# Ledger of designs, part 1: designed miniproteins, single chains, continued (2)

Scores and structures below are computed, not measured.

Each design is a single chain, and the fold is of that chain. pLDDT is the mean over its residues in the fold that is shown.

## One batch from the design tools (miniprotein)

Design m4001
Fold by ESMFold2-Fast:
Structure m4001 (fold): chain A 109 residues (1-109)
Amino acid sequence: EKEEKIKELVDKMLRLARVFQADPELIKTLEELKKNPTEEKIRKAGDLAYEQGLPGILEILAEISKIMGYEDFAEELRKRAEEVRKEIDKLQEEGVTLPGAMLILRKKR
Protein backbone atom coordinates (compact mmCIF):
# COMPACT_ATOMS: atom_id res chain seq x y z
CA GLU A 1 0.00 0.00 0.00
CA LYS A 2 2.67 2.55 1.11
CA GLU A 3 5.09 1.25 -1.57
CA GLU A 4 2.41 1.44 -4.32
CA LYS A 5 1.57 5.05 -3.35
CA ILE A 6 5.27 6.03 -3.57
CA LYS A 7 5.50 4.42 -7.04
CA GLU A 8 2.41 6.37 -8.21
CA LEU A 9 3.93 9.63 -6.93
CA VAL A 10 7.24 8.88 -8.71
CA ASP A 11 5.30 8.22 -11.95
CA LYS A 12 3.63 11.65 -11.53
CA MET A 13 7.09 13.24 -11.13
CA LEU A 14 8.39 11.43 -14.24
CA ARG A 15 5.41 12.78 -16.26
CA LEU A 16 6.10 16.33 -15.01
CA ALA A 17 9.84 15.95 -15.76
CA ARG A 18 9.07 14.86 -19.35
CA VAL A 19 6.47 17.62 -19.95
CA PHE A 20 8.87 20.32 -18.69
CA GLN A 21 11.92 18.77 -20.44
CA ALA A 22 13.89 18.21 -17.26
CA ASP A 23 17.60 17.37 -17.36
CA PRO A 24 18.38 13.63 -17.96
CA GLU A 25 20.14 13.47 -14.55
CA LEU A 26 16.82 14.28 -12.78
CA ILE A 27 14.92 11.68 -14.86
CA LYS A 28 17.59 9.05 -14.01
CA THR A 29 17.40 9.94 -10.29
CA LEU A 30 13.58 9.59 -10.33
CA GLU A 31 13.83 6.17 -12.07
CA GLU A 32 16.30 5.05 -9.36
CA LEU A 33 13.97 6.42 -6.65
CA LYS A 34 11.10 4.32 -8.11
CA LYS A 35 13.22 1.13 -7.70
CA ASN A 36 14.50 1.87 -4.18
CA PRO A 37 13.31 5.05 -2.37
CA THR A 38 15.97 6.41 0.03
CA GLU A 39 16.45 9.80 1.75
CA GLU A 40 19.67 10.32 -0.28
CA LYS A 41 17.83 9.86 -3.61
CA ILE A 42 14.99 12.18 -2.49
CA ARG A 43 17.59 14.81 -1.50
CA LYS A 44 19.39 14.49 -4.86
CA ALA A 45 16.09 14.71 -6.79
CA GLY A 46 15.05 17.73 -4.68
CA ASP A 47 18.32 19.57 -5.38
CA LEU A 48 17.98 18.88 -9.13
CA ALA A 49 14.29 19.92 -9.17
CA TYR A 50 15.14 23.15 -7.30
CA GLU A 51 17.97 23.96 -9.77
CA GLN A 52 15.60 23.30 -12.71
CA GLY A 53 12.69 25.37 -11.32
CA LEU A 54 10.27 22.42 -10.93
CA PRO A 55 8.11 23.15 -7.84
CA GLY A 56 5.59 20.38 -8.67
CA ILE A 57 8.36 17.77 -8.32
CA LEU A 58 9.50 19.32 -5.01
CA GLU A 59 5.88 19.12 -3.71
CA ILE A 60 5.61 15.41 -4.64
CA LEU A 61 9.05 14.69 -3.08
CA ALA A 62 7.77 16.37 0.12
CA GLU A 63 4.75 14.00 0.13
CA ILE A 64 7.01 10.94 -0.40
CA SER A 65 9.30 12.14 2.44
CA LYS A 66 6.26 12.47 4.75
CA ILE A 67 5.05 8.94 3.81
CA MET A 68 8.55 7.61 4.65
CA GLY A 69 8.54 9.39 8.06
CA TYR A 70 11.00 12.19 7.16
CA GLU A 71 8.68 15.00 8.35
CA ASP A 72 11.37 17.69 8.86
CA PHE A 73 12.83 16.97 5.41
CA ALA A 74 9.30 17.07 3.89
CA GLU A 75 8.81 20.57 5.39
CA GLU A 76 12.20 21.67 3.93
CA LEU A 77 11.16 20.43 0.45
CA ARG A 78 7.73 22.13 0.78
CA LYS A 79 9.42 25.48 1.62
CA ARG A 80 11.79 25.09 -1.37
CA ALA A 81 8.76 24.43 -3.62
CA GLU A 82 7.02 27.58 -2.27
CA GLU A 83 10.16 29.66 -2.98
CA VAL A 84 10.27 28.42 -6.60
CA ARG A 85 6.51 29.04 -7.06
CA LYS A 86 6.90 32.64 -5.79
CA GLU A 87 9.77 33.25 -8.26
CA ILE A 88 7.70 31.80 -11.15
CA ASP A 89 4.59 33.80 -10.12
CA LYS A 90 6.62 37.05 -10.06
CA LEU A 91 8.03 36.36 -13.54
CA GLN A 92 4.55 35.47 -14.88
CA GLU A 93 3.17 38.77 -13.46
CA GLU A 94 5.88 40.49 -15.57
CA GLY A 95 4.54 38.70 -18.70
CA VAL A 96 6.96 35.74 -18.85
CA THR A 97 5.47 32.36 -19.88
CA LEU A 98 5.74 29.37 -17.50
CA PRO A 99 8.46 27.65 -19.65
CA GLY A 100 10.30 31.00 -19.93
CA ALA A 101 10.22 31.51 -16.14
CA MET A 102 11.67 28.01 -15.58
CA LEU A 103 14.51 28.70 -18.07
CA ILE A 104 15.32 32.04 -16.34
CA LEU A 105 15.48 30.31 -12.91
CA ARG A 106 17.73 27.56 -14.35
CA LYS A 107 20.18 30.18 -15.74
CA LYS A 108 20.32 32.05 -12.38
CA ARG A 109 21.11 28.84 -10.50
Scores: mean pLDDT 82

Design m4002
Fold by ESMFold2-Fast:
Structure m4002 (fold): chain A 60 residues (1-60)
Amino acid sequence: IDEEEVTEALARMGFSVAGEPLPEGTPEEQLELARKLLSKQEEINAEAAKTNPEILKGVL
């Protein structure tokens, strides 16, 4: 709800999760970058879960 607090939280998360140092004083860029990285990871995880149905079928 607090955009400033959210931006700072995402910047810290982005730094830890992304492993890339975010520029200071650019909350919009930090938030955008963090969102893109989260979106990419979510997409990869969703794709992995969906593209691995054959692996899940290894019961026999």
Scores: mean pLDDT 57

Design m4003
Fold by ESMFold2-Fast:
Structure m4003 (fold): chain A 91 residues (1-91)
Amino acid sequence: MRLEDLPRLAPEERERILRALREVEERFLARYRAANRPAAARQLRYVTERLREMVRAGVPVEALEKELDFYAEALGLEPEVVEALREALRA
């Protein structure tokens, strides 16, 4: 099965995932501010913005997870952050 053959996200699923992504972003941004990690905060904002744009476009969860994996490797995201974002995509 190819990702392009998967059904697009329903509007209700998009709203649920967008809320979950916002909650994860707010939680980790607060931690990064407390720890004085501005670079990590900027990277997280970039990744969550890209994921939100894809969710709004109705991109399937499987493709969203692959995009998250790409950014996790390319930007060196912390495993705890990657797992929280992955759980949000499955909300």
Scores: mean pLDDT 83

Design m4004
Fold by ESMFold2-Fast:
Structure m4004 (fold): chain A 74 residues (1-74)
Amino acid sequence: MLSEEERKELVESLRKTLEFVRSEEFDKLPLEEQKQLLEQAKGQLKKAEELNDEESVELLREIIEVLEEKLKSL
């Protein structure tokens, strides 16, 4: 299990990732990198669910939703 400090750092990182994927800066990334981020987020979600980290699960679900909607529009 992650330490409390590592968990806080992970949650903060995920919040920044969510802001990034909602931004125009994300839209400038190559399509392959956008798809890689979606696959990485899905993998991280599975791990967060196994760890019962509800905050990370919630943030990762939002990240995945934003990524899937943007990729569906391409």
Scores: mean pLDDT 81

Design m4005
Fold by ESMFold2-Fast:
Structure m4005 (fold): chain A 91 residues (1-91)
Amino acid sequence: MEEKRKKRLEIEEKLRKMGLSEEEIDYVLSLDGDYSGTVPVERAREALLGEGLPEEVVDELLEEVAKGKKELNVEQTVELLKRAEKYKAES
């Protein structure tokens, strides 16, 4: 499955260039199950709720990043994760 592997590697390279750690890259790829470079908003929402963020905060972050779209591109997914990390007050 060379094509699917190539798509995965392209996303990984883009995420590394954006400054993500290997753990953060793996997390984003787990949300993009088909390596299309898009993440369903519902999947991203479920993941953030699973990390213990309040529903109202998750919905606000998704509204700001997705702006009414049903899918996030890779850059929007990274922005969402960075905003969630900032909310958790780690850095």
Scores: mean pLDDT 75

Design m4006
Fold by ESMFold2-Fast:
Structure m4006 (fold): chain A 73 residues (1-73)
Amino acid sequence: ASGAVFVSSVDGSLTLNEVARQALGLANPEDYRFFLYDPETRKSYEVDGSWTVAEALARFGLGPRAVLVAVPR
């Protein structure tokens, strides 16, 4: 699916909504739920689209290998 991007490939100061528009090509990111997937633990964490990439990673103790996933609401 085209709804996933590695967090290391984007600017940490961007919001997840901005990443969804710019990297995932989602015109209406507000119609989506966002998750950060940790490939080390194989767990997903729901995140708010208004948070920055850096803020979202820090909240869950995630590293640059995390994957941002967008799914429809």
Scores: mean pLDDT 78

Design m4007
Fold by ESMFold2-Fast:
Structure m4007 (fold): chain A 92 residues (1-92)
Amino acid sequence: LLKELAERALALAQEGRRLLGTGETLEQHEEGGRLLGYAEGLARVTGNEEALAIVRENLALMRQAGAPQSVFDAYREGVERGLAEARRLLAE
């Protein structure tokens, strides 16, 4: 389970990066932010440093590009969800 959650964190970080880099709509960028947050939450509990590095890099790019507040809000919601889910699953 720990390994599967760590692998999921990396996959979510990669998909979030893809949506932020290639997405043309605000909705796509908000989803990208949410997936990066979800990835961070899972990665912080599982210790997946590669996923955390992708998230950290893309947060810096979002700040540099002046991403709208709704994208950062989606990211924060993702982090809370990922942390809660990983903690719940690893307690089982």
Scores: mean pLDDT 85

Design m4008
Fold by ESMFold2-Fast:
Order: C-alpha cells, then structure tokens, then sequence
Structure m4008 (fold): chain A 80 residues (1-80)
C-alpha cells in the first residue's frame, strides 16, 4: 500500500520533509519516482533540478546493468 511504501522510506532514514517535498513535486507519478525524488532531495539536489535528475536515474536504471545505488551516487554528484 501507499502507507507501507511511505513507512519503508522512513525506515530507510529518509526525512518526512524530503518525502513531503517529493510528493508535492510528483503527485501523479509512480512510487518509484517519488522514492527517487525523496532520496535526491535528502542528498541535497536542488528542487529545481530534481525532475531532470529523476529522469536521468530512471533512464540509466532501465538501460544499464549498473547497481541502483551506484547510478544514484553518480547522478547526485552530477546535480549537487
């Protein structure tokens, strides 16, 4: 459920502020996009760059054999 998804993000150490900001930016998007956005916001990616950074991560995730954590780290460094 959506509640279970949000609790999973909290249990992973993602702040309520980052989660709420991600939901506001991506209200009609998939749970994966919201999770990625929340992680990017928590890592210090500026809000104005988050949409493009989410797109870059998802594109690399679906087109690359690299682990998700490594893709996330590379994209964070590019946008911070």
Amino acid sequence: SREEFLQRLRDAGISEEAIERAEKLFPDKSLLQIEVAARLLQAGVPEEKVEQAVKDILFKFFTSTKPFDLILDEVIKKYV
Scores: mean pLDDT 80

Design m4009
Fold by ESMFold2-Fast:
Structure m4009 (fold): chain A 65 residues (1-65)
Amino acid sequence: MRAVTLENGKEVPIEVREISRNAYTSLGPFRLGRDADGRLWAVSRNRELVQHLLSQGVPAALAVD
């Protein structure tokens, strides 16, 4: 699936393979994906959740598909 990560407020395209849809936080649900290098990403349509996870050092991206 296609997503964008946020680097210094800019949107950077990434591609990830979906692994799980059953992940949740207090800010809502997210999907887990893995990129071509095997890195895990939290993927959500909620920009606030993505920004929060990135601020905590968690790889996160906004879904665009």
Scores: mean pLDDT 76

Design m4010
Fold by ESMFold2-Fast:
Structure m4010 (fold): chain A 64 residues (1-64)
Amino acid sequence: VPLPDPEEARRIAEELTEKAIRYAKEGKVVQATNFAVAAALIYSAAGLTDEAQRIIKRVEEAEK
């Protein structure tokens, strides 16, 4: 299976990251985690492992 297009992966993952941060700020931890994991998986599949790791940290910070 070919790797996802990195540009497309970034767009989708960024949208999911924004949703995760929004839910985290609202205290909706389950929804925030689900979107953060989805975004991280998309970045990882595209070979953007550093971006995937940063998403989890950003969502955790937004919860506080």
Scores: mean pLDDT 76

Design m4011
Fold by ESMFold2-Fast:
Structure m4011 (fold): chain A 72 residues (1-72)
Amino acid sequence: MELSGLVKRALLEAASELRETPGWEDLSDEEKVERILELARRIAAEMGHELSEEEIEAIRKEVEEALKRLRE
């Protein structure tokens, strides 16, 4: 599923900010997904968009797939 431009922007900003966090590389993939989701929800809300349950699930899957691909 392709995310909307606003949701993609929130996801990219969340991932960028969290990547610079000390200890980010030591987090489990599950912890990384949850932190990205939390921050993406906040950023999207600041843009005037409340993430739907479907958008949250799509973000979770996209982040999980990206993390798996980085390991290969």
Scores: mean pLDDT 77

Design m4012
Fold by ESMFold2-Fast:
Structure m4012 (fold): chain A 101 residues (1-101)
Amino acid sequence: MEEKVRYIEEKSGLEIPEELRPILERYLEGWSEEQIENLVEFIKRALKEIPEARRLNIFTFMYVLEQNNFDVEKALEAFKKRFKEDPVKLQLEALDKYFGL
């Protein structure tokens, strides 16, 4: 599990706060290798197109990707739209989903 979290951090360039790692590890135990690769690609592309998105936590990216059935292109389109509308609400919605579980 730590290998998945470390892989995502190293390959995506997104910093993962220490406090989120245990919850992230638990959630990612159900994710396949393919889903992890799609998450890395999605984060990398999102950060290149919207550098300020680096301020969002990883659960925001996971939330958008899951809502779009792990389709990176659809997730990126949805993310760009939601981020323009209200990035704070997007992050709170994602955190509520994962922490309310």
Scores: mean pLDDT 82

Design m4013
Fold by ESMFold2-Fast:
Structure m4013 (fold): chain A 79 residues (1-79)
Amino acid sequence: SEAEREKLIAELESLRAELEEIRAKSTDPELKAALDRTIAETDTVIELIREGKLSLEEAEGAVKSLKQIVAWAKEQLAK
């Protein structure tokens, strides 16, 4: 449904914002570069969902993967 699609996009946008905050707080150039790539990939995924080119299952998988990346990035920042 459109409501499910919009919910998944909102979740991805929220996670993307968390990555931007982690990037801003980091002094590690390798972490910043990894986060820049992940943010760009997330923007592409959001566009594909909006265009109806990703299934709901694929979109849910992207949210799950991004949640794991955010958790990892927070751990890197804490070191």
Scores: mean pLDDT 88

Design m4014
Fold by ESMFold2-Fast:
Formats: sequence, C-alpha cells, structure tokens
Structure m4014 (fold): chain A 83 residues (1-83)
Amino acid sequence: SAIAAATIEQSRAAVAEAEKQPVPPREELLARLREVQAGLDALVAAIRAAGSATDEQLRQLADLTVQGALYAHQLELAEKAEA
C-alpha cells in the first residue's frame, strides 16, 4: 500500500542521514538497543493478544525496527574502530 511504501522510504532516509553522524559510544548503543528490543517485544505481544495491528502500532513497529537496524550497524562500526 501507499502507506507501507512511504514508511519504507522514510526509514531508509532516516538510516542514511544518521550514518553521516559520528558513532555513539558502545555502551550508549547497547542501552539504546535494549530499549528498542523492549519496545518491539511489547508491541509484538500487544498485536498477538489483539490478533491484529493498528496503523499506529505498525508505524511504531517500523520506527523501532529502523532504530534497531541503525544502532546495530553503528555498534558494528564502533566495535570495528576499537579493534
């Protein structure tokens, strides 16, 4: 759908923009990844309990997925820089 396509494009743009910035410290990235994972687990549990996802929940899931991918990528870069 048009909404799904727009969300994917926005997610890609956000990741590309954040990649231009300095990589945060490893400890900060690990803390952010834990927060993202907790948010994803809570949303998935709520969707499963309801048997369906709202548009708001799908947007939140997409946002958290993009944030998680970004922080995981930045963590790999930080670990590589420390080696």
Scores: mean pLDDT 77

Design m4015
Fold by ESMFold2-Fast:
Structure m4015 (fold): chain A 70 residues (1-70)
Amino acid sequence: SPELAALRARRDLVERTTKSTLDYLDKQIEEAKKNGDFEKVKELENRKKTVEAHSQAELDRLDAEIAAAA
């Protein structure tokens, strides 16, 4: 169905966007570590946890909607 296809496309978008954001944060964490900026590392690791938690909640919601539409 078009609705199911749209939900799957949204899920793929969330996964791709999350991966891109986490890859960016991981690079910033590594750079901060190389610079000895441990306060920045802690801030970025907290940002990463927030992104992961938000993304998982969104994926869980989409998975429930996909199951209902299937």
Scores: mean pLDDT 89

Design m4016
Fold by ESMFold2-Fast:
Formats: C-alpha cells, sequence, structure tokens
Structure m4016 (fold): chain A 85 residues (1-85)
C-alpha cells in the first residue's frame, strides 16, 4: 500500500516525464514554450488526477491546491533549467 510520500514521488516522476515530453515536442515543432501556459496546463492535469483519486478513493490523502501548484512550479522550473530554450 503506497504511502503519501510514495504517491507524491510517483506524481513527481509522471509530471516530470509529461513536462519533458511536451517541451521536446514544442522544440521539434519550432514552437517556443511559454512557462506560464505550461504551468497552467500541468496544474490542470494534476488537479484532475487528484480529483479522480479523491472520487475513487475518498479515504486516501490527496494534494491540496497549494501543494499541487508548488509541485507543478518546481517540476516546470527543473525541466526548463535542464532544457534551456
Amino acid sequence: RPTREEYLAALRASLGRLIGGLVRSHRERGVKVAPEELRAQMLAFLLREVEETRRLFPERPVLSEAEARELVDTEVARVLAEHPM
């Protein structure tokens, strides 16, 4: 049974992969990534994931909106620092 820490680690890993893939796709198409738009898209994705988890498993600890925003901001900053445009 995953702990909250294991759940958060899995979310960070998945979010990092999604952001990295999207940044690479934008580069391949010659499109500049707007960091604010990327953050908004990833926050919407993460909040949807949290709501689905809450719906299916109401007893599980879920991320607050503030925690979700912090996680997205941190991962977007990390990926963009590793792949400067």
Scores: mean pLDDT 74

Design m4017
Fold by ESMFold2-Fast:
Structure m4017 (fold): chain A 96 residues (1-96)
Amino acid sequence: AKELAEQAFKAIEEGNYEEALKLAREMVDIAETGDPEAFREAARVAVKLDVVLGPQNPEVQELIGRLIDLARTSPEYRAALHEAAAEGIKLWKEKE
């Protein structure tokens, strides 16, 4: 999952949001099989995409929704989602 996250962040830096969204979906698919590291990395990428593309983007909304549904069943997934959200807030403040 870490390698997919690195590829997704690079795609975001290059403005290739279509590739980043594809890689984020692949990581969420892996997280749904019970991989906490894939969940953590997927959450980080999804939050970065939310900051860059905006919260009204339907593909980002779908990714965040899937992560929230997974977090409902696991305290570890909930903690990872909160950590990713905190990082997104820092990125949003730095953009100002």
Scores: mean pLDDT 78

Design m4018
Fold by ESMFold2-Fast:
Structure m4018 (fold): chain A 93 residues (1-93)
Amino acid sequence: MTEEDELALLEKLEEELRPKVPEVIERFKKYLEEKGMTAEEVVKYAENNPLDREEMEIAHFAAELLKTGDEEKAALATLLLIRGAEEVERRRA
């Protein structure tokens, strides 16, 4: 797969995932609230402790949220990381 093919794939995934962004934001916020953690506390925890898959995804969202200050951008970046990595690996195989 070429670099241009990878960019086209990511753009297609972004279009497919964009409608899911509001639901993902709501789910992650609810998770943080239920755990009693702030985004900063989640990132700090992730730096010093082993994480399961769900905790890694939430930590990524928290880190992107702190970096960008944009919930939609953070959620989309998290979805693209998960879905894009899986799709790229599938196409390389």
Scores: mean pLDDT 73

Design m4019
Fold by ESMFold2-Fast:
Structure m4019 (fold): chain A 103 residues (1-103)
Amino acid sequence: SHMEKLEKAEKYLEEIKKKIEELVEQYQKATDERTRRSLILEIMNLLAEMALFMRKLGMSVEEIKEKLEEIFEEIKPHLSEEDAKLLEQAIKGTLSYIEELEK
């Protein structure tokens, strides 16, 4: 059922969100730009993985967008402006890719 899909998505989202929070903590403790860049790329990959998983479960692009934007707003204050913009662009790219797959 739709409800069963949402419950599975919520559990998976919680697990990915915890991983992202751990990566954000490591990002804030990082002393070099290379380490910070590697961590932001991992966060970008986890958000893309999460979006594709939600699509596989039959969630709409609108629902996926809402969840990704919620997570982004929570982590944005902990990132540099440059890295926040990179992450925002990655989210937009992922959403555009998912929209294209529905055509």
Scores: mean pLDDT 84

Design m4020
Fold by ESMFold2-Fast:
Structure m4020 (fold): chain A 89 residues (1-89)
Amino acid sequence: MEDLQKRLEEIAKLYRKMLEEKAKVVEEYKDDEEKKLEEILRIDVKFAREVSKYNPDWARNLLRMLLRRARARGFDDIAKEVEELLKNI
């Protein structure tokens, strides 16, 4: 069972996809700093959720960081989503 290599390859694919999505958001919301930050945070949460299937400990640490960032910015909807994800990992 050679699961480790496959899990690392899947995480690497998710990471590349996250970077591509962030680049599009930076370009789309160039003139809206608040919306740019909100959309980037949503992308980070999506990445952490997907990573939880392969590395739940790392995903929990990412989600805790993202929860603090969401709360600091007042993105209450994102903060609630992260709190629910943390309960299920």
Scores: mean pLDDT 85

Design m4021
Fold by ESMFold2-Fast:
Structure m4021 (fold): chain A 76 residues (1-76)
Amino acid sequence: KKEEEKKEAEKLKAGAEAAVASAELAAEDGDLKTMEAHIEAALKLAEEAKKIDEEYGEKLLEEVKKRAEKIKEKLK
């Protein structure tokens, strides 16, 4: 049971990391709408991971938030 939940959480983490990377690329391209959409997608994936594994998903959510802030800071 925990092994299946961990694999699902890891898959959600990979999706969230890919979404953040896409947001970073969109920010470099000046596409702020696409950047925001990818950040929102990453946050939703991290929240889904938190429902499966609270500690794992909470760490992922913090990582996504920190990376999103760093992307936004680069735009200033």
Scores: mean pLDDT 80

Design m4022
Fold by ESMFold2-Fast:
Structure m4022 (fold): chain A 76 residues (1-76)
Amino acid sequence: SELEELARKKLEERYPGRDIYSLSEVVEVTLELLKSFGVEVSEDEVYRKIVELVGRGLLTRDEAVGVISSILEEYL
């Protein structure tokens, strides 16, 4: 998926060498990507969406890529 590749590249750009992320870090990356496409959503809305998809806690790189791309697909 083009969106999965985009999410993976942005995570590596923002957090080089990392393979685990907090919810706040994934929210931040998701908001930045949505803004780059001209989509305005609240931090709270994105946070709720991530929690609904993957629950609370730390996310692996693959989990973060999956949730970010899923949210991008819903808003684009």
Scores: mean pLDDT 86

Design m4023
Fold by ESMFold2-Fast:
Structure m4023 (fold): chain A 74 residues (1-74)
Amino acid sequence: SMVESFIGLLKSLAGSAAFPLDAAQARELARRLVAANGGRPLTPEQREALRKAASTLLTPEGLAAFMEELDRLL
């Protein structure tokens, strides 16, 4: 599924440890996720799953940057 692909990209970008991503890395993650989905709109379920996954990996600042970039691209 697209959510599984997104989680894979999250893990890949974070490396083997779930270190908090900075805002620039969070924006890059959003760009990669959108590209992987072909720029298609996300369902509410996909968006909420991404937000939850991102919240476990990102700082509050990184989460804000990720969601803002996601909204900008979609």
Scores: mean pLDDT 72

Design m4024
Fold by ESMFold2-Fast:
Structure m4024 (fold): chain A 96 residues (1-96)
Amino acid sequence: SQRQRDLEVAERLLRLVDLQEELKKEVEENNTEEVREEANAKARALRAESEALIAEYERLAPDVQRELERRLLERELARTEDPEVRAEARARLAAL
């Protein structure tokens, strides 16, 4: 169904965010030139995939877009300790 395809696009976009955060942690935990070079190559590939999915994001059903936004904000709250970022993310979640 169209809804199933929309959900698959949203799920892939969420996974790309998770993969980008995993790369950031890898660099933070092992900040060698070799790890940074590998992380940069992976980041370029993830960015290319994200750009390919952007046009599909704009075509997602409004309820799927809202659910994706909610999950992205929840992920941001789970990973950040910045009080200002947390306050903004909570306000945006409350508005959804």
Scores: mean pLDDT 78

Design m4025
Fold by ESMFold2-Fast:
Structure m4025 (fold): chain A 93 residues (1-93)
Amino acid sequence: MYRIRVEVETDQPLTADEVAGAAIYGATDKAGARVTRLRASSEGNKGVAELDVEAPEGITAEELAQRVADGVKEYLEKHFGKKVKKVTATAEE
C-alpha cells in the first residue's frame, strides 16, 4: 500500500471536490491503483490531495506518483478547462 500526496496549482480557483476527482482519476484510471482513503482540500487556485492506495504489482513509487500527477493535470485541463501551472506528486510505501 502507498500513501500519495498531490499538490496542484491552476489558473482558476479549485474546489476540494475537483481536487478529489482529479486525484482519484490519476490513481485509478492512469495508475491502475485502488483508492482506499482520500482527503482533499483547496485554497484559491491551489489544491492538495492525500490518498492511500493499493497499487499494481511491479509499479515503482516514482512511476505511481508520475502517473497520478499526469492524471490530475489531464482531468483538470480536459474536464474543467483549468490550466495546470504546477503539479507535484510523491508516493511512499
Scores: mean pLDDT 88

Design m4026
Fold by ESMFold2-Fast:
Structure m4026 (fold): chain A 113 residues (1-113)
Amino acid sequence: MEKKAEEAKKEILNAKNLEELFKKAREYVGDEDEEVRKAAVYALVKYIYESFDKLKGITAEALGEVIAGVLKRVTEGFSEEEKKRVIEILKEVLPEVVPEEAELIYEETLKHL
């Protein structure tokens, strides 16, 4: 199902605003296919990171708090197991988006979840 993972990534990365981002991410982060879930979480984190890169002086701590807020909204109504799955994927994809500060961003995200 590589095409669905690519589609999820494209739709999330091309979201015009946060409302559309939450809607598209919510559709894919709970998908039955692990590759689709990973693509969705990757795209969501990359969208957030690139959006904040336009704002000079954003800290890893502030970015982690924003990611936590977005994940809470995107996983609203999910079971505890489904939420844990999304958090596990976040840990895996963060180094691909932000290799220098991935651990700090992940720890800060967990504090605000």
Scores: mean pLDDT 80

Design m4027
Fold by ESMFold2-Fast:
Structure m4027 (fold): chain A 79 residues (1-79)
Amino acid sequence: EEYKEAVRQALLDAGVPEEVADKVADIIVNSTKSLKEKREQAKKVLIEAGFSEEQAQRAVDRALYAMFELMVKRAKEVE
């Protein structure tokens, strides 16, 4: 939920439309697939929405980084 919002916001900041950002965030946060498969699936969704493969890769990487940063921040806050 909170991680999904962080990922979605990072995608919106990267210029991804809200509809596509929500779909990609769901793949990244809720999918049980490997990180490699999640990246490939998320990139495919972005490419189908009109992004280049390089743009899609960067957007996915930024979204994953945002989720990781929030996870680290919350872990330190609870500790």
Scores: mean pLDDT 77

Design m4028
Fold by ESMFold2-Fast:
Structure m4028 (fold): chain A 60 residues (1-60)
Amino acid sequence: DLFRMFDKDGDGVITAEELAVYAPDLSDEQIAAIIARADKDGDGVIDEAEFREFAGLEER
């Protein structure tokens, strides 16, 4: 699924570097803005719950 694809390290969180792999056309600043939007804790990473809420992967 999408979270596992982003979480290449398998550490259970998505870092800015991992996100950059899937969005190479985005700048560091844009990726940091995405992380900041999804990262409710402010620790600079996105966990699976934050990713699902941000990405809108909930059942429609």
Scores: mean pLDDT 67

Design m4029
Fold by ESMFold2-Fast:
Structure m4029 (fold): chain A 68 residues (1-68)
Amino acid sequence: MEELKKEIEKLKKELKELLKELGGKAPDSLLDVIIETALKAGVSLEEIKDFLESLIENAKKVLEKKKA
């Protein structure tokens, strides 16, 4: 349980950093609100982790294209 939460926090940090590099104007709390809402809706921590990993992968692809 704690290990999953720690990994989710690492993924959140990585995604926030990638979104800042992409020039995102979203509030820093946006990801936290989305994750809390998903958890309240019954989405598991494992599903949240998979979702964040998918977003990070997509953000990295967009960033690579922007740098080219």
Scores: mean pLDDT 74

Design m4030
Fold by ESMFold2-Fast:
Structure m4030 (fold): chain A 67 residues (1-67)
Amino acid sequence: SEQFRAQLEKLYKQALEELPEEFHPRLEEAYERSLEELERAESIEEEVGVVLRFIGEIEDLRLEAEK
């Protein structure tokens, strides 16, 4: 749990440095939602799923930023 929370934080901080400032509110919303999902996760498989979904959301934001 704590390890996956730390992983989400690391991904969030990296994405903040990589993405233009205009995308930061959407990134923050995705991060907050992922933290809530992680808190509700009852298995390691669910925790992994939360991290993978957050990575996917970051990649979607990166693709939009490339336009």
Scores: mean pLDDT 86

Design m4031
Fold by ESMFold2-Fast:
Structure m4031 (fold): chain A 93 residues (1-93)
Amino acid sequence: SDDFFKKEFIKEFEKILDVLKKDGVITEKQAKDFLKLVKDMLNKNSTPDEIVKKVMEEFEKVNPNITPAQYTALALQIIGALINAELEVKKKE
């Protein structure tokens, strides 16, 4: 189930990154770097809170002009993706 959680979360996270690329918020390289970061954190069994915190810290570094509203919206999308992945795992148990 751990592998299933990781796959479901990565799938939803890639969708978030695709929207950010289409909106010109991040580059293709930055999207790949964020994906690698999240995969590395999942492999280290990082908690959902640690993943959200680290992704948002790195996002602020590459997008220093992000508004508080945009920051909050992105954080909530990542939290939603993590919750959805947990719910999908529970459905398989």
Scores: mean pLDDT 84

Design m4032
Fold by ESMFold2-Fast:
Structure m4032 (fold): chain A 59 residues (1-59)
Amino acid sequence: SMMEEAKKIAEEIRRLEREGVRAVIAGDLATAQRLQARIKELREELEKRVGKEEAEKLL
């Protein structure tokens, strides 16, 4: 279902956010920047699927 797909996108965003925090702590700014760009793309995809309000609830 669309909601199951949305939950998977939200889980991927949370995974990448954790990786991004680790990259910043490690001083790997190039990796942190790349992950931030990917997170932005996934957030936009999530918002397109369920809307901004529902996307925020899933994150």
Scores: mean pLDDT 88

Design m4033
Fold by ESMFold2-Fast:
Structure m4033 (fold): chain A 62 residues (1-62)
Amino acid sequence: MKYEEFIDPKSGGKLIKNLETGEVFSKDVIEIQKKVDELSKTLSPEEVDEYRKKLFKEAIEK
């Protein structure tokens, strides 16, 4: 899947859009992005990308 990060003009938070389906995930994905940003301070970029993929799958499966 392809994803694009953007800033929501209403909330000011980072949102992620699924470019294949056009769906935008607001609350759950913002929380995922915050967690990923926290991890990026302690983990390598490659490790952060792996975590991002896992968290996205969990959000979709919820």
Scores: mean pLDDT 66

Design m4034
Fold by ESMFold2-Fast:
Structure m4034 (fold): chain A 90 residues (1-90)
Amino acid sequence: MERLEELLREAERALEAGDTARALRLLSEALDLVDRLLREGRYEEALEFAKRLLELAMRLLRLAPKELILEAIGLILRAIGLILDAELAL
């Protein structure tokens, strides 16, 4: 899961730099990896990463230009879904 840690760290750096488009791309990749953890039965890890992803997606929404608001909301809703799926599976 070093790749997922890398993606979240790079997304945080992109947000600090104001690069919302890059942050969106990195968080979307991270979300796909969290979904894979859920499918592999790695529920505790998926839950931890989904919560971190949600926090970064909420930061993205606060910084997002109008063009990216819907995509940021989409990431937030998907992250909430992953959190619920992981919690219910535990």
Scores: mean pLDDT 86

Design m4035
Fold by ESMFold2-Fast:
Structure m4035 (fold): chain A 92 residues (1-92)
Amino acid sequence: IQLNVNIIRVDGRLISPQEGQIDIDFDQPLTDQDIDNLQRLAQQIAQRFPGFLDVSAERIDDRRARITLRFQDQRSAQNGLQAVQNAFLQFQ
């Protein structure tokens, strides 16, 4: 998957025992294709974890996206969130 923008900041957190969010800042305005690519990348990584349920990506600002990940249990949520966050950090 290709990103046409550079990642400048990644901030991941659990918002509940089964739900994590990652906020990502970019150097350029995001296109709808960039948001779609972020969702696909997050899904490809998160689906490797046994408790994966769902992923969504949304634009919260012209240069900021939010990835929301849902899992069956807290351990899967922590591990999946960390794996997705680390993958985005590799694109810096």
Scores: mean pLDDT 84

